# Designed miniproteins, single chains, continued (5), part 105

Each design is a single chain, and the fold is of that chain. pLDDT is the mean over its residues in the fold that is shown.

## One batch from the design tools (miniprotein)

Design m19636
Fold by ESMFold2-Fast:
Structure m19636 (fold): chain A 67 residues (1-67)
Amino acid sequence: SEAAELLLKAAKEAQPDAKVSREIAERAARLIGEGRGGEAGALLTTVGQMSAEAAQKAGNALIEAGY
């Protein structure tokens, strides 16, 4: 989705930090809540390809959010 692509571009341009991880996690959580788990998985997989740290932070943020 366009929103996922914009969020991934922001993550790629910035160092992986707590703010970027939260934004990725919030978008993925929203997609899961909408029944779009496949898109959420694709978003997290793409982040993992960019940075293992970013993927881990996003995953942890999702767990903390109850997903």
Scores: mean pLDDT 63

Design m19637
Fold by ESMFold2-Fast:
Structure m19637 (fold): chain A 78 residues (1-78)
Amino acid sequence: MEEKLIETVVNFAARVYVYAIEVEGLPEEQARELAYKKMDEIIKELGLSEEQKKRAYDLFDENLDELVEKIRKNREEY
């Protein structure tokens, strides 16, 4: 239940990261900052705890490469 919300937040942040790099042409560091900013915004709106926020950050960092690959494939289809 809460894990699905965290996964949704992480997937959305990864989408922001990909668009920041590929559409805006930003460096990886700046794209990561935008993704984190977007995650923080959504986490606040959902009322998630600090522990859930840290878990989302860890999940994002650990799975970023996989998430980027999935988003790139889906983006080409849309």
Scores: mean pLDDT 77

Design m19638
Fold by ESMFold2-Fast:
Parts: sequence; C-alpha cells; structure tokens
Structure m19638 (fold): chain A 55 residues (1-55)
Amino acid sequence: DKDLEIVDKASEAGKKAAEEAMRQGRELGLPEDVIRELMKQAAIKAANAEIKKAE
C-alpha cells in the first residue's frame, strides 16, 4: 500500500536523521538537552521531506 510505504520511509529517514544529529552533537560536545532538541528537529525535518517527496 502506497501510504504504508510513505510512513515506513518517513519513519526510517527520521530515525537515521536523529542518529546523525546525536553523533554530531556528541562530537561537538553539546549538552544532552541540546542534542535531544537537535535529534527531534532533525527527525521531524527528515520525515516531512519524505512525505513531501510522496506528494
């Protein structure tokens, strides 16, 4: 189903973006609260980008 494929891709992109943001934030020595916010923003942005591609 097309909708399920979109949800799966958005979820996977969000997870990968969050992992990348966490890695970069830790390399930069950012506080954990800042890293958490960056992970959240990165996940939302990546998920929205995948949804937009499916439009």
Scores: mean pLDDT 79

Design m19639
Fold by ESMFold2-Fast:
Structure m19639 (fold): chain A 74 residues (1-74)
Amino acid sequence: SREEALEEFREEAERLKEEVRERLPGTSMGEFLVAMIEREVEEVENDESLSEEEIRKIRRNLRAYVEAQLAAGE
């Protein structure tokens, strides 16, 4: 359901924020990524036009982006 997709999105966003805080503690990049993740959550929650599949796609794209930024930060 759409509600399940939103819950999964929130759970993954929290996990990604924790990973950022663990891997980039006290860095400006870490603060930027956390703020960006929080903004994406707000945008998805405020857009009632998004389908379940669109929410899942945004979730996958967010994960891929954050993981790529963390890998580049080596």
Scores: mean pLDDT 85

Design m19640
Fold by ESMFold2-Fast:
Structure m19640 (fold): chain A 76 residues (1-76)
Amino acid sequence: MLSQENLEKEKEEYEKTLEYIETLPRDEAIEKLEALITGLKRAIDWLKQNNQDQSVIDFYEEQLKKAEEKLEELKK
């Protein structure tokens, strides 16, 4: 079980990861975002299959949405 404190730390790490990706060349940023999105989708599927707390699932779905929005922005 992830504590609220652990979720806040994970949020900070994801925000730093996205910030780092934005410093990369466009093509490399796209590759890194696609890898992150794939990982997040796998994590969400695992959490749902294992009946984890909805708040944890919602957290990862929020991170996935942010990564997908950034990827779509870069592909324009």
Scores: mean pLDDT 79

Design m19641
Fold by ESMFold2-Fast:
Structure m19641 (fold): chain A 63 residues (1-63)
Amino acid sequence: SGLDDLRRRDPYMARRVERERERLRNDPSLTPEQRARLLQATLDRARQRIDDYQQLNQQLLER
């Protein structure tokens, strides 16, 4: 899934997402649907952060 792509692009960010996935898995108050939704939101947020950071770095290098 998207986590493997994330690990290749940014291992640090991937570790943060992995920790969140484990936290969600171990939370007995969450349904499987809630876990899937929250994990997807975490993945989407992480991808956006990497894209934003890459864009910023590109702009700085193009000075």
Scores: mean pLDDT 78

Design m19642
Fold by ESMFold2-Fast:
Structure m19642 (fold): chain A 84 residues (1-84)
Amino acid sequence: SSQAKLREIVRRAVAEALRVIGDAIQEALDKGIRSLPEEEQKEVQRKAFEAMKRVIEEAMPSLDPEAQAEAEEMLKRIDELLKK
């Protein structure tokens, strides 16, 4: 099922984003930082969204045209979030 493949790709993309966020939180805790500066928060957010984009983009050729169109729409939404 194309929908099942797309769901698995999205699950992997979200997992990579959470890994990026988790690594940043762990590094901050190891350094005794209570909260990340705004600039560092934006960098972590950027890296997380870029990681999601990479997973989706790399998987695109394995999808049928309908699932590719849905994935392209997801990439557009991620790009909009990256601009904020």
Scores: mean pLDDT 83

Design m19643
Fold by ESMFold2-Fast:
Structure m19643 (fold): chain A 56 residues (1-56)
Amino acid sequence: SSYDRAAETFVGVYHRENGLPPPSAEELARVRELLRERGGDTAGLVPEVDAIVKEL
């Protein structure tokens, strides 16, 4: 599917597994762009998502 769906799935699971509230639309948009730049590769994505969350 689209990178939007991939970002929503990845970030949603990440937030749930770490006991965080549902992700913001801005966080989802940033992670979507990151996934598109990576061609959907999630390897090493956790530190990047953590950095995005801390920025917001």
Scores: mean pLDDT 73

Design m19644
Fold by ESMFold2-Fast:
Structure m19644 (fold): chain A 74 residues (1-74)
Amino acid sequence: SSNIELAKSQIKVAENLVKQGHDPVKVLEAVAESLESFGYTELAEIVREAAELAKTVSPEEAIKYALEKIKELE
């Protein structure tokens, strides 16, 4: 499914940006905006939840949350 592949690809880019020192909340919010612009509203909502979670947990836990929720849609 192209929408799930796109979401996973964008999350992988986000993970790399976070490793480079970028703010995980802002990076995940940018991914959500991108997915919403393609009409992938459910995937965008999952990534927005991960962005909110990134305010209180590690970036690794927030990214894992997004990937596990996306896996449920496969």
Scores: mean pLDDT 87

Design m19645
Fold by ESMFold2-Fast:
Structure m19645 (fold): chain A 87 residues (1-87)
Amino acid sequence: MEEEVRERLKRVEEKLERLKELLEKNKEKLSPEQLKEFEEALKLGEGLLEQLKKALEEGEDPEKILEQLDKLEEAIEELEERLEELT
């Protein structure tokens, strides 16, 4: 279970990094309002990821961490789709 959580944390971190790179590449195609929305969403996602890493280190329930990672991964995928539609 913990190994699965660590693997998923790494995947989510990699997805956030890719989304951040896509945003930087396409920022000139976005309005200032759209850019701000994506930047704020990324900051929240990064913060949640760091909280989940700490929760794992503190011995929180791996199932709870996986549930939160699933939600974060879905949110990242939705942001990726939205960015692709806008650019």
Scores: mean pLDDT 82

Design m19646
Fold by ESMFold2-Fast:
Structure m19646 (fold): chain A 101 residues (1-101)
Amino acid sequence: SSRVEELIKKLREILSKEKRVIRAYLGGSFALGTATPEDKDVDLVVVVPEEYKEEVKEELSKKLSEEFPDYTFDIEVVGPERLPLLDFMEKEGYLRLLYER
């Protein structure tokens, strides 16, 4: 879908500008490749250094609501200790790698 591809492209651009982001993943229908243009709920997992978790969650929530007013983002911000589990979940198809620094 052109709308889904445009969303993913712009999400990558936003995440690439945030130097505190180590990795980001899509969950749900976007991870499974079943997302349609009608899907407006986006599950996002963002990995940042532990000390920035609350700050990045607030800033990213505001930025994504402004850039994508038609979408609702469920944003989980986690520390680097979660990377082995997230990499495993991505390999199994539960998450889709969106961005890596």
Scores: mean pLDDT 84

Design m19647
Fold by ESMFold2-Fast:
Structure m19647 (fold): chain A 109 residues (1-109)
Amino acid sequence: DREEIERILEEAVRRVTELVRRGDFAGAEEVEREALDRLREIVRDPLEFGRLVNEFLLRLYAAATEAAEASPAVTPEQRARLRERYETAKEMVDAIRRGEELQRALAEA
């Protein structure tokens, strides 16, 4: 299962990065959704799933943000929205690592 999970994550990051470079954000969101659905079928523990999803989204949005910065097909507004999602993902991972809920971490901002 670990190797299968790692393959799903690597495939999703690669495909989302390619779609973002082309300005296809709808396609990128579809790939993200499909990857999360596949992970949900494999990871049965809700807490483990939550931790894995937040780490995955952080990695995904980091790669997508970098791809968007390099792409002329991506608008400044799209880059700004993607940076906001990346910052939110970082806050979520940090909140989980500190043992706090996302709502509490955001309320302290």
Scores: mean pLDDT 80

Design m19648
Fold by ESMFold2-Fast:
Structure m19648 (fold): chain A 87 residues (1-87)
Amino acid sequence: MLSPEELAEALRRAAERLEEAARRFEAEGATEVAELLRRAAERLRELAEKVAAGELSSEEALEEAAKLDEELRRGTAEAVAAAVARR
């Protein structure tokens, strides 16, 4: 499995991808989706910092990241469908 440092880096990369997606949705007027993605990116960065600092185990961080991904998948899928339909 990934070392804590490798996991922290992976979480940071995931946060950066969510921020890029947020910018795209904001540019298209999907402000609610963009806000959800930015909040998730911030949460992932917090998890990365805690893992790197040894405050959170890799297992705990992966569980939290998985929960966040599931929440985002449900919330953003509904919001994206609504935003696209209103174009």
Scores: mean pLDDT 77

Design m19649
Fold by ESMFold2-Fast:
Structure m19649 (fold): chain A 104 residues (1-104)
Amino acid sequence: ADPKALASLRAAAEGLGRVPGLEARLEGGVLRLTVLPTPVALEGLRAAAEEANATPGVRARLEGNVLEIEVVDDAGKLASADAISQAVGDAAAIVGGAALHAAA
């Protein structure tokens, strides 16, 4: 995995891990986000998955109240490191905002 892509996933995991009602885990280069199963949080996960999947080299998979985000091994051939980092950051911001709203 690209070190810059892993750094963006790690930053997202650290930031989101501080959000009430959100569990963030980085495992094997996959960022796993678990939210409270509320309509607001689930809509946030859907929006985040669409945002992440819009960027070449970023893959998001949504299952129930869990979102998994990964950067593919050759992502640097498909998009710039800045674009990949921005996509991960944008998806993280969507999830964090929705989780905060659901936990309030």
Scores: mean pLDDT 77

Design m19650
Fold by ESMFold2-Fast:
Parts: sequence; C-alpha cells; structure tokens
Structure m19650 (fold): chain A 65 residues (1-65)
Amino acid sequence: SAAEATARARAAIAEAERALAAGDHVKAQNYLDIAGGYATRALSLGDEAGAREAAARAKELSQRL
C-alpha cells in the first residue's frame, strides 16, 4: 500500500539519521537510497504528501554527508 511504502521510507530515513550520528556515512547513504526507492513507490501508489515529506527529509540528511 502507499501508506506502507511511506512508513518504510520513514523507517529508512530514521536508520540514515542513526548512521550519520555514528559517523557511518556509507551506511547512511545506503539507507537514503532505500528511502528514495520507497518514496518513489509511495508516490506511484498515490501518497503524494508522504512521498514529498520523505524526499524532503532525505535531501536534508544527504546535505550532511
């Protein structure tokens, strides 16, 4: 479902945040890539708001890499 895809994107973003806090930029990038995939899936399933929110959060974190 769109909601499940959005939830998976948010979970991956949370893992990316934890990886960045630990200084693991490779792990953070991998989780941001996963989050991007789920955000694209959420958008394709009709959750435009959730997809935009997840994409904005992922962009914020990518600028700290």
Scores: mean pLDDT 85

Design m19651
Fold by ESMFold2-Fast:
Order: sequence, then structure tokens, then C-alpha cells
Structure m19651 (fold): chain A 93 residues (1-93)
Amino acid sequence: EVVLTISPSRDVEAGKELTVTATLQGEGETVSLEVASLDGNEVKVLERTEQHQGTTSIATVKVQTTPEHKGIRATGRSLGSGKVVTSDFRVVP
């Protein structure tokens, strides 16, 4: 079975960095991890790392939050199986 997981939704303080991890197990494909602002503005990506081991793929993205962000949406995707998971991070003062 293909298992796709993503960092659980939580609140993040404005101006702090947010790290999101998506893990895909059981497929052998690299997981795709995308991050976007809930208001449609660009999100500054600070770091992106990808790792794979056999049929397990892990993607991690670190982004800079700002007081102008209302929230950040992370989307993990398996291109082979078509599975998609999302996690929303509310940006709070």
C-alpha cells in the first residue's frame, strides 16, 4: 500500500520559519511537496531537501512566514499513485 503523510496542521507565529515534511512510502517515486500562501502571495522558500531510501521518499521545505501571510498551505503529492494530502498552517501574531 502507498502511504502519503504530511506535517499536521498547526498555528505558526508571524515572522518565524515554518518547516513542513511530506513522506511517501511504498511507491518508489519521489514525493512532490509544494507550499503556497492561502492569500495567493509568494512564499519565500529558505531551504528544500529531498531524500529517498528504497520505496520511501521524504521532502522537507522551510519557508519564511510574515505578518502579511494569513496562512500557508502545504501540498504533498504522489505522481505515480495520484495521492494528494494537504496541511494548512495559520499564521498568527
Scores: mean pLDDT 81

Design m19652
Fold by ESMFold2-Fast:
Structure m19652 (fold): chain A 73 residues (1-73)
Amino acid sequence: MAEHRAFIAAAQAAYEAAPDDEALKVAAARAYLELLGIPEELREEAVRAVAAGDAAKVDEILEKAKPYIEKAL
């Protein structure tokens, strides 16, 4: 638990350190979702929805990911 939270914080710090680097933002987001135990298929859908700016699709994916997030947090 604590180790995963520390890694999430580090990934978030990397994301914030390079706000204009879209590749780094995407990598940090993927790492974060992987730590939450979210299946790869759902992680890839989430990244695509975020890249497309589709807020409604992101919300749908987050609802599907909810059981994994609740177990990880």
Scores: mean pLDDT 64

Design m19653
Fold by ESMFold2-Fast:
Structure m19653 (fold): chain A 78 residues (1-78)
Amino acid sequence: MAKELIEEGKKLAEEAIKLLRDNPKDPEARRKATELAVKAGQLFAKALEVGDEKEQEEALKLAREADAEMQALADAGA
């Protein structure tokens, strides 16, 4: 169900962000964070297909917030 997809996506995005934040210079951590981020994005995309209007808004908001946070961490690490 869309709510379950949103919850899993949020958890994976938070894990990816934490991994990058805790290990900014570790290339293995960056690879794992990228894998988690891709999976989170796929879950949010699926939630957008099967969710109601409120679930679609939540999924889109969480996806954008995760993308912004990860981009900020990438920029800070460069």
Scores: mean pLDDT 80

Design m19654
Fold by ESMFold2-Fast:
Structure m19654 (fold): chain A 85 residues (1-85)
Amino acid sequence: DAAAEGALAAAVARETARLVRATGLPGADEVADLLLQAGRAAAQGDWDEAQRLIDQAIEVAKKSGALKEFVEAVARAQARVAAAA
């Protein structure tokens, strides 16, 4: 069900944004905001826009030097959402 998949993507994005912001690292708020926007696009079925926003978040993370830490936050968020299901 595409609506359920979009809702799951939005839930993962919300948890990821929370964990990213919690790091307090440079660029965390900008990365978190872009990931929340990507989750909303996915919930609306706009997967191309979601991917574009994820690519922007990756570029912000690279420029701030925190890419590794933000990737780890994404992995933890995905695991937590899966465990909660």
Scores: mean pLDDT 79

Design m19655
Fold by ESMFold2-Fast:
Structure m19655 (fold): chain A 58 residues (1-58)
Amino acid sequence: MNDEARRIAAETLSELTGDDFERLFERLKGMTPEQWQRILDFLREQGLDDVVEEIERA
């Protein structure tokens, strides 16, 4: 997982939750592949398939 994918995810989660971007970005750095897949699944459930595709292209 690269930092660009983490930034896209952190920005999107910040907009959805109102949480701080930097805090989310740091949390995403410590995630396992299984935890990361759960984040992608959550974003797809929110109708953000385009965001998930952007993350996967990064």
Scores: mean pLDDT 82

Design m19656
Fold by ESMFold2-Fast:
Structure m19656 (fold): chain A 71 residues (1-71)
Amino acid sequence: SALEEELRAKEEFYRRAQAEGERQGTPFPVWRILEETYREALRVYRETGSEEEALEVVREGEKKVEEMLRS
């Protein structure tokens, strides 16, 4: 499905961004949170088949990023 493809692509993108940031000596913690968020959303979608449940995981991850950036 389009959602599954997007969740997989987002997880991979943020995983690579995290690795590149570490390699360059400029880590950005948001990349790790987003990688974990999309990995969890993909897991939920694969286990339940529910787009609503997967997108709820994404929303919670986005809130976590907002909290981190606000702090």
Scores: mean pLDDT 84

Design m19657
Fold by ESMFold2-Fast:
Structure m19657 (fold): chain A 66 residues (1-66)
Amino acid sequence: SPQEVKDLIERLHKLYASEIQQNPERAQELLDQAQRELDWIVKRVNDPEIEKLAKEYLEELRKLAS
């Protein structure tokens, strides 16, 4: 369901945000992993709301990695 996908994306965002903050030296690697995982989910679901949410969370992760 769209709600289950949103919950998954939120959980992934929180996990990657925590990992980037705890391991700044791996920030670029972790950001690249998050980008790949979110892109796969977005392509599979093909939902504009899910795509928007994933892009917003990825932008937040990029700011943490900067």
Scores: mean pLDDT 85

Design m19658
Fold by ESMFold2-Fast:
Structure m19658 (fold): chain A 81 residues (1-81)
Amino acid sequence: TEEENKQFANEVINELEVPSEIQEAYEQLIIDLLNEGISRETIKTFLTKSLEAKLSPVETLSYLKELKETKNLEEVLAKLP
């Protein structure tokens, strides 16, 4: 549901300690990904890998945008440092 998707997005924002200035962009992008058929598991896998790569919240947001465009987790993960 919309409420469940918003709650998931807020959990991600809190876990990543996303700065207030970009929290709305994160929320909207995560909701968009879920609405376009990207699973919560796919998003969690990506976020785990981004944390392992020590990406900043701004860098992670850029790769999330790429995930929305490509809809291919493996392609995006291959581009991580």
Scores: mean pLDDT 83

Design m19659
Fold by ESMFold2-Fast:
Structure m19659 (fold): chain A 88 residues (1-88)
Amino acid sequence: MAPPLTEEQRAAFRARLAERAAEIEAAAKKALEEGLNASEEELKERQERVHAIDPRAGKVGRVQLGTAEALRAIGDALDALLAEAAAA
């Protein structure tokens, strides 16, 4: 089981998280913009991959691609921060 953080560790972590929140937001916005600017070929490749997993899945658009990439970037950053908190 993950050990609980002390109040001091939580305060320090919250300060670091607030500092990193701007970086996470910037990374998410960049990922979203990259998805929104995806080429027709990139959308086709993504749609084919999604349909290979779930044939009932709807058409993948740029908004869906950008949103998925932004959520992935946020998830990766949060996983790193949670690992740091758990190690403290």
Scores: mean pLDDT 70

Design m19660
Fold by ESMFold2-Fast:
Structure m19660 (fold): chain A 67 residues (1-67)
Amino acid sequence: MAEELARDEAFLARIEALGRSSDPLTREVAQVGAAVLLSVQKRRVEKGDASAVPLLERAQALLDRLA
């Protein structure tokens, strides 16, 4: 749980870094990564894991920014 949260936070930080790139392909990779993370966190919230809500919100915000 704590280890999974730290891993997902590290993954999100990596995708956020890719999303700041001036390269269109790198930003596309960040957009795909954000969509995958959003889907994973949505399923966790649906199963009752409220600790996934902050990561879901951050992934949604990143995806909206990259759209």
Scores: mean pLDDT 78

Design m19661
Fold by ESMFold2-Fast:
Structure m19661 (fold): chain A 66 residues (1-66)
Amino acid sequence: SEEDEARARIRAGEPPDLTPEQREVAREIAEKLNEIGDKIDALLEGEKEGDEEKVAAARAALGVPP
């Protein structure tokens, strides 16, 4: 139901009282945070694998010198 979808959106961090414009802004912020998370995950994966080139690339993407 629409009520179940609203609860799912709340769990996803989308409060039901936001305007469509505010929901777009919230989505943009969430996408940027997910991009940062992906870069951190790449760094951790490189370190776990011992791939110095992958670690250096991930650090550069995060703005940290290798």
Scores: mean pLDDT 71

Design m19662
Fold by ESMFold2-Fast:
Structure m19662 (fold): chain A 99 residues (1-99)
Amino acid sequence: SEAALERALRILQFGAAVALLIAVLGEEAAKPLIEEAKAELRRLGFSDEELAAAEEVAKELLPKIKEIIENSESDEELNEKLKELHEELLEEARRRARE
């Protein structure tokens, strides 16, 4: 269960990071940073299947993250909403690890 939780967290957190980079920088500017991050994660032991799963998470989260950025009136509010998203991802990872 611990190994399953760690795997789920890795996938969800990387997916969220990819979505955030695209939302902030735009797809074109984010692309080389995402490619570099994928290369480093492969070196750290991420499988192709884990990277593909993270890409699907990024696609799912991108509209939500864009909405958070567009509707946040201050950096403080943006940070609070992103922390709430992080907590939701932790709960989702725990749910996946229990299945």
Scores: mean pLDDT 82

Design m19663
Fold by ESMFold2-Fast:
Structure m19663 (fold): chain A 100 residues (1-100)
Amino acid sequence: SMEEERERLRRELAFLRDTIATVEQLKKEGKSFDEILEALRQARERARKEGLPYVADTLDELIATAERLKAQGKTKDEIYDAILSRLRARIEELEAALEG
């Protein structure tokens, strides 16, 4: 139903908001690239188990982006900023979808 779809999107939004808070905390604590990747992989597996496909797809893209940026020699802060920017954009997309 439309209401079941909207409830799923609300759960996806809540999950992404939790994810951004986690990434911001890891950045504040100066966590390594490997610790960032592990946190994103754990969040992805949780999203898959909870049946949240948009979150799982977002996390797949973030993991791939982080690995690519590291391979390009980007700094830890540049990688954090890219992850946070993408998460914020996805949150805005879901908020707009729920308001329409």
Scores: mean pLDDT 88

Design m19664
Fold by ESMFold2-Fast:
Structure m19664 (fold): chain A 62 residues (1-62)
Amino acid sequence: SEAERQALIDRLAAVPGVDEELARALVDAFGRDVPAATPGQLSTVPGVDRERALNILRGLGR
């Protein structure tokens, strides 16, 4: 649903170094599977290097 999509975008955008545009790109690439993605998979998204991928996973409780 749009509300579930927006809630995930908002959660990702709360991660240091992740803005709303990057959060939307992550959700567009992986959907609800963002928390299950590996750092390598997250790094396929433009704007996500290894360090940012690890920060995203830590921000999601990993």
Scores: mean pLDDT 81

Design m19665
Fold by ESMFold2-Fast:
Structure m19665 (fold): chain A 66 residues (1-66)
Amino acid sequence: MLVQLSPEQRREVEGLLRQIEELIRERQRLLDAPDPDEREIARLEARITELVEQIVEIYRRAGAEQ
């Protein structure tokens, strides 16, 4: 089922998606390094998860509002 976002919620989600894209690029850069820092990769993955959870919460609230 498609959830419709308000223009404000859409802008917030777009901002979060841009942050996630930057973190994914950073994570990929670390994975491509000759000696990957597993702790730093885990930290970036945790941050990505936090941002994804924020997007999920926005969609949950939007769905509840109809």
Scores: mean pLDDT 81

Design m19666
Fold by ESMFold2-Fast:
Structure m19666 (fold): chain A 68 residues (1-68)
Amino acid sequence: TRVIEIPVGPDDTLADIGRRIHELTGYVLPEAELGSKEGLLARLAEFGLHLDPDARFEAGDTLRVRVA
């Protein structure tokens, strides 16, 4: 199992984070509907990717995505 760390920038939207995950994993499509944390978590789960459910999408945070 690999863990990919994704830093959250001050101007990053949830869509920007989704695009970054897609670039690193190849599984998550960059879609405009990635406007909610719940939507992103559900999409990642469909591809066997796991994000920490307690992760905050705030500037300065680091998201950890576990790739199966």
Scores: mean pLDDT 62

Design m19667
Fold by ESMFold2-Fast:
Structure m19667 (fold): chain A 73 residues (1-73)
Amino acid sequence: SHMEQELRDEIERDSARLLAAARRLGDEAAYNLVKETKERSLELLDQGKLEEARELFERGAREAENRIVRAAL
């Protein structure tokens, strides 16, 4: 569906951005968090669990982004 594809594109795009940032900072824990969050969210999306995939990804991405922002300060 359009909503599934839109969420998949969002997960892929935002994960790529966060993985690149974590790699640049050398933060292995942040990198692993983003990687795991991406994989689990895409698995839920493949199961048709759109809202669960969105919630899991938003939570994990927010946690990773907060860690990256704090490391950059």
Scores: mean pLDDT 86

Design m19668
Fold by ESMFold2-Fast:
Structure m19668 (fold): chain A 90 residues (1-90)
Amino acid sequence: EEAEEKARILREAVEAGRRLLEEGAAAKEAVLEAAKRLYEISERLGALAELFAAEAVEVHEKGGDETTRLRAEGLLEGLERLAEEEIARL
């Protein structure tokens, strides 16, 4: 049960992150809620999700430059990789 719950939280966080980067600010709240749950699994994952959300919002709301988009993409890739590693260890 706990392992399945953690896997669900990790998968939902990655999905929310992908939606935020692709669709913009309407998905921000979902990513921040996911980050709260990620902190219960890993402080690093929660912090990474919050940092990603901030960068992704800059891309869509504030007209971020190419560097901001590349940074957001890199953070999402990092979140996906770390989430996969945590799921594999469950």
Scores: mean pLDDT 79

Design m19669
Fold by ESMFold2-Fast:
Structure m19669 (fold): chain A 85 residues (1-85)
Amino acid sequence: DMAFLRSVLGEKNIASAKALGMSQEEMLEIARELVEGRRRLARELGRRLGIPEEEALRRLDALRRGEPDPEVEAALRELEEELLA
């Protein structure tokens, strides 16, 4: 599914993966893992911030695009500290 790959990885990353000899199956596996990880992170952030998972997901995507979100950034730092403890 090229639409799915483009939405998750982007055309530049797909081109790079192909140049490295990565198969479409391998790219799909990576894309699915990224989506799953993003969903799990959004769920945990939603729980911690008291917001719905879909709102946490939208705010994570906005932060990734460079939109500041101090609450999400603080919650991410707390999660990183807990995972490293």
Scores: mean pLDDT 77

Design m19670
Fold by ESMFold2-Fast:
Structure m19670 (fold): chain A 60 residues (1-60)
Amino acid sequence: GPGLEALLRMGMSEESARNLVATAKADPALGGALARKEALERGFSEEEAEEIAAAVRASG
């Protein structure tokens, strides 16, 4: 789904990306927060990080 695709495009491994999407299915707020943190640590902008987080939340 869009959340998984956003995480893979960001450069996460398939295993890490799938684990984060599974977290978002159980807790969308936590999954989104983890995705946002990962994007910021990888050097993405605040806007890009929120777009990735929103896609991950929506995939849960």
Scores: mean pLDDT 87

Design m19671
Fold by ESMFold2-Fast:
Structure m19671 (fold): chain A 86 residues (1-86)
Amino acid sequence: SWEEEHKTLFHVLELLFEDMLKHPERYKKAIERLIEMVKNNEPLPDVVLKSILELIHRMTGDKIPFEEFKKWYEKKLKEFVKKVES
């Protein structure tokens, strides 16, 4: 699957979420905004997600499917907020 092809990238992103969970004081405003977005059902704007994918493409040459990346990101964001609030 495309996740298997991009394991290193997903591992780095998972480490970022883990660091935010372990040291929330370093990311207080970002975490508060992410919680607000999830509670209000405000997804990250498509233009921002596409910009991230364009940056990845420029740095690595990899083309990640937008819809699959969006679903993965939204799932991880919801899981992250649930862990922060528990």
Scores: mean pLDDT 69

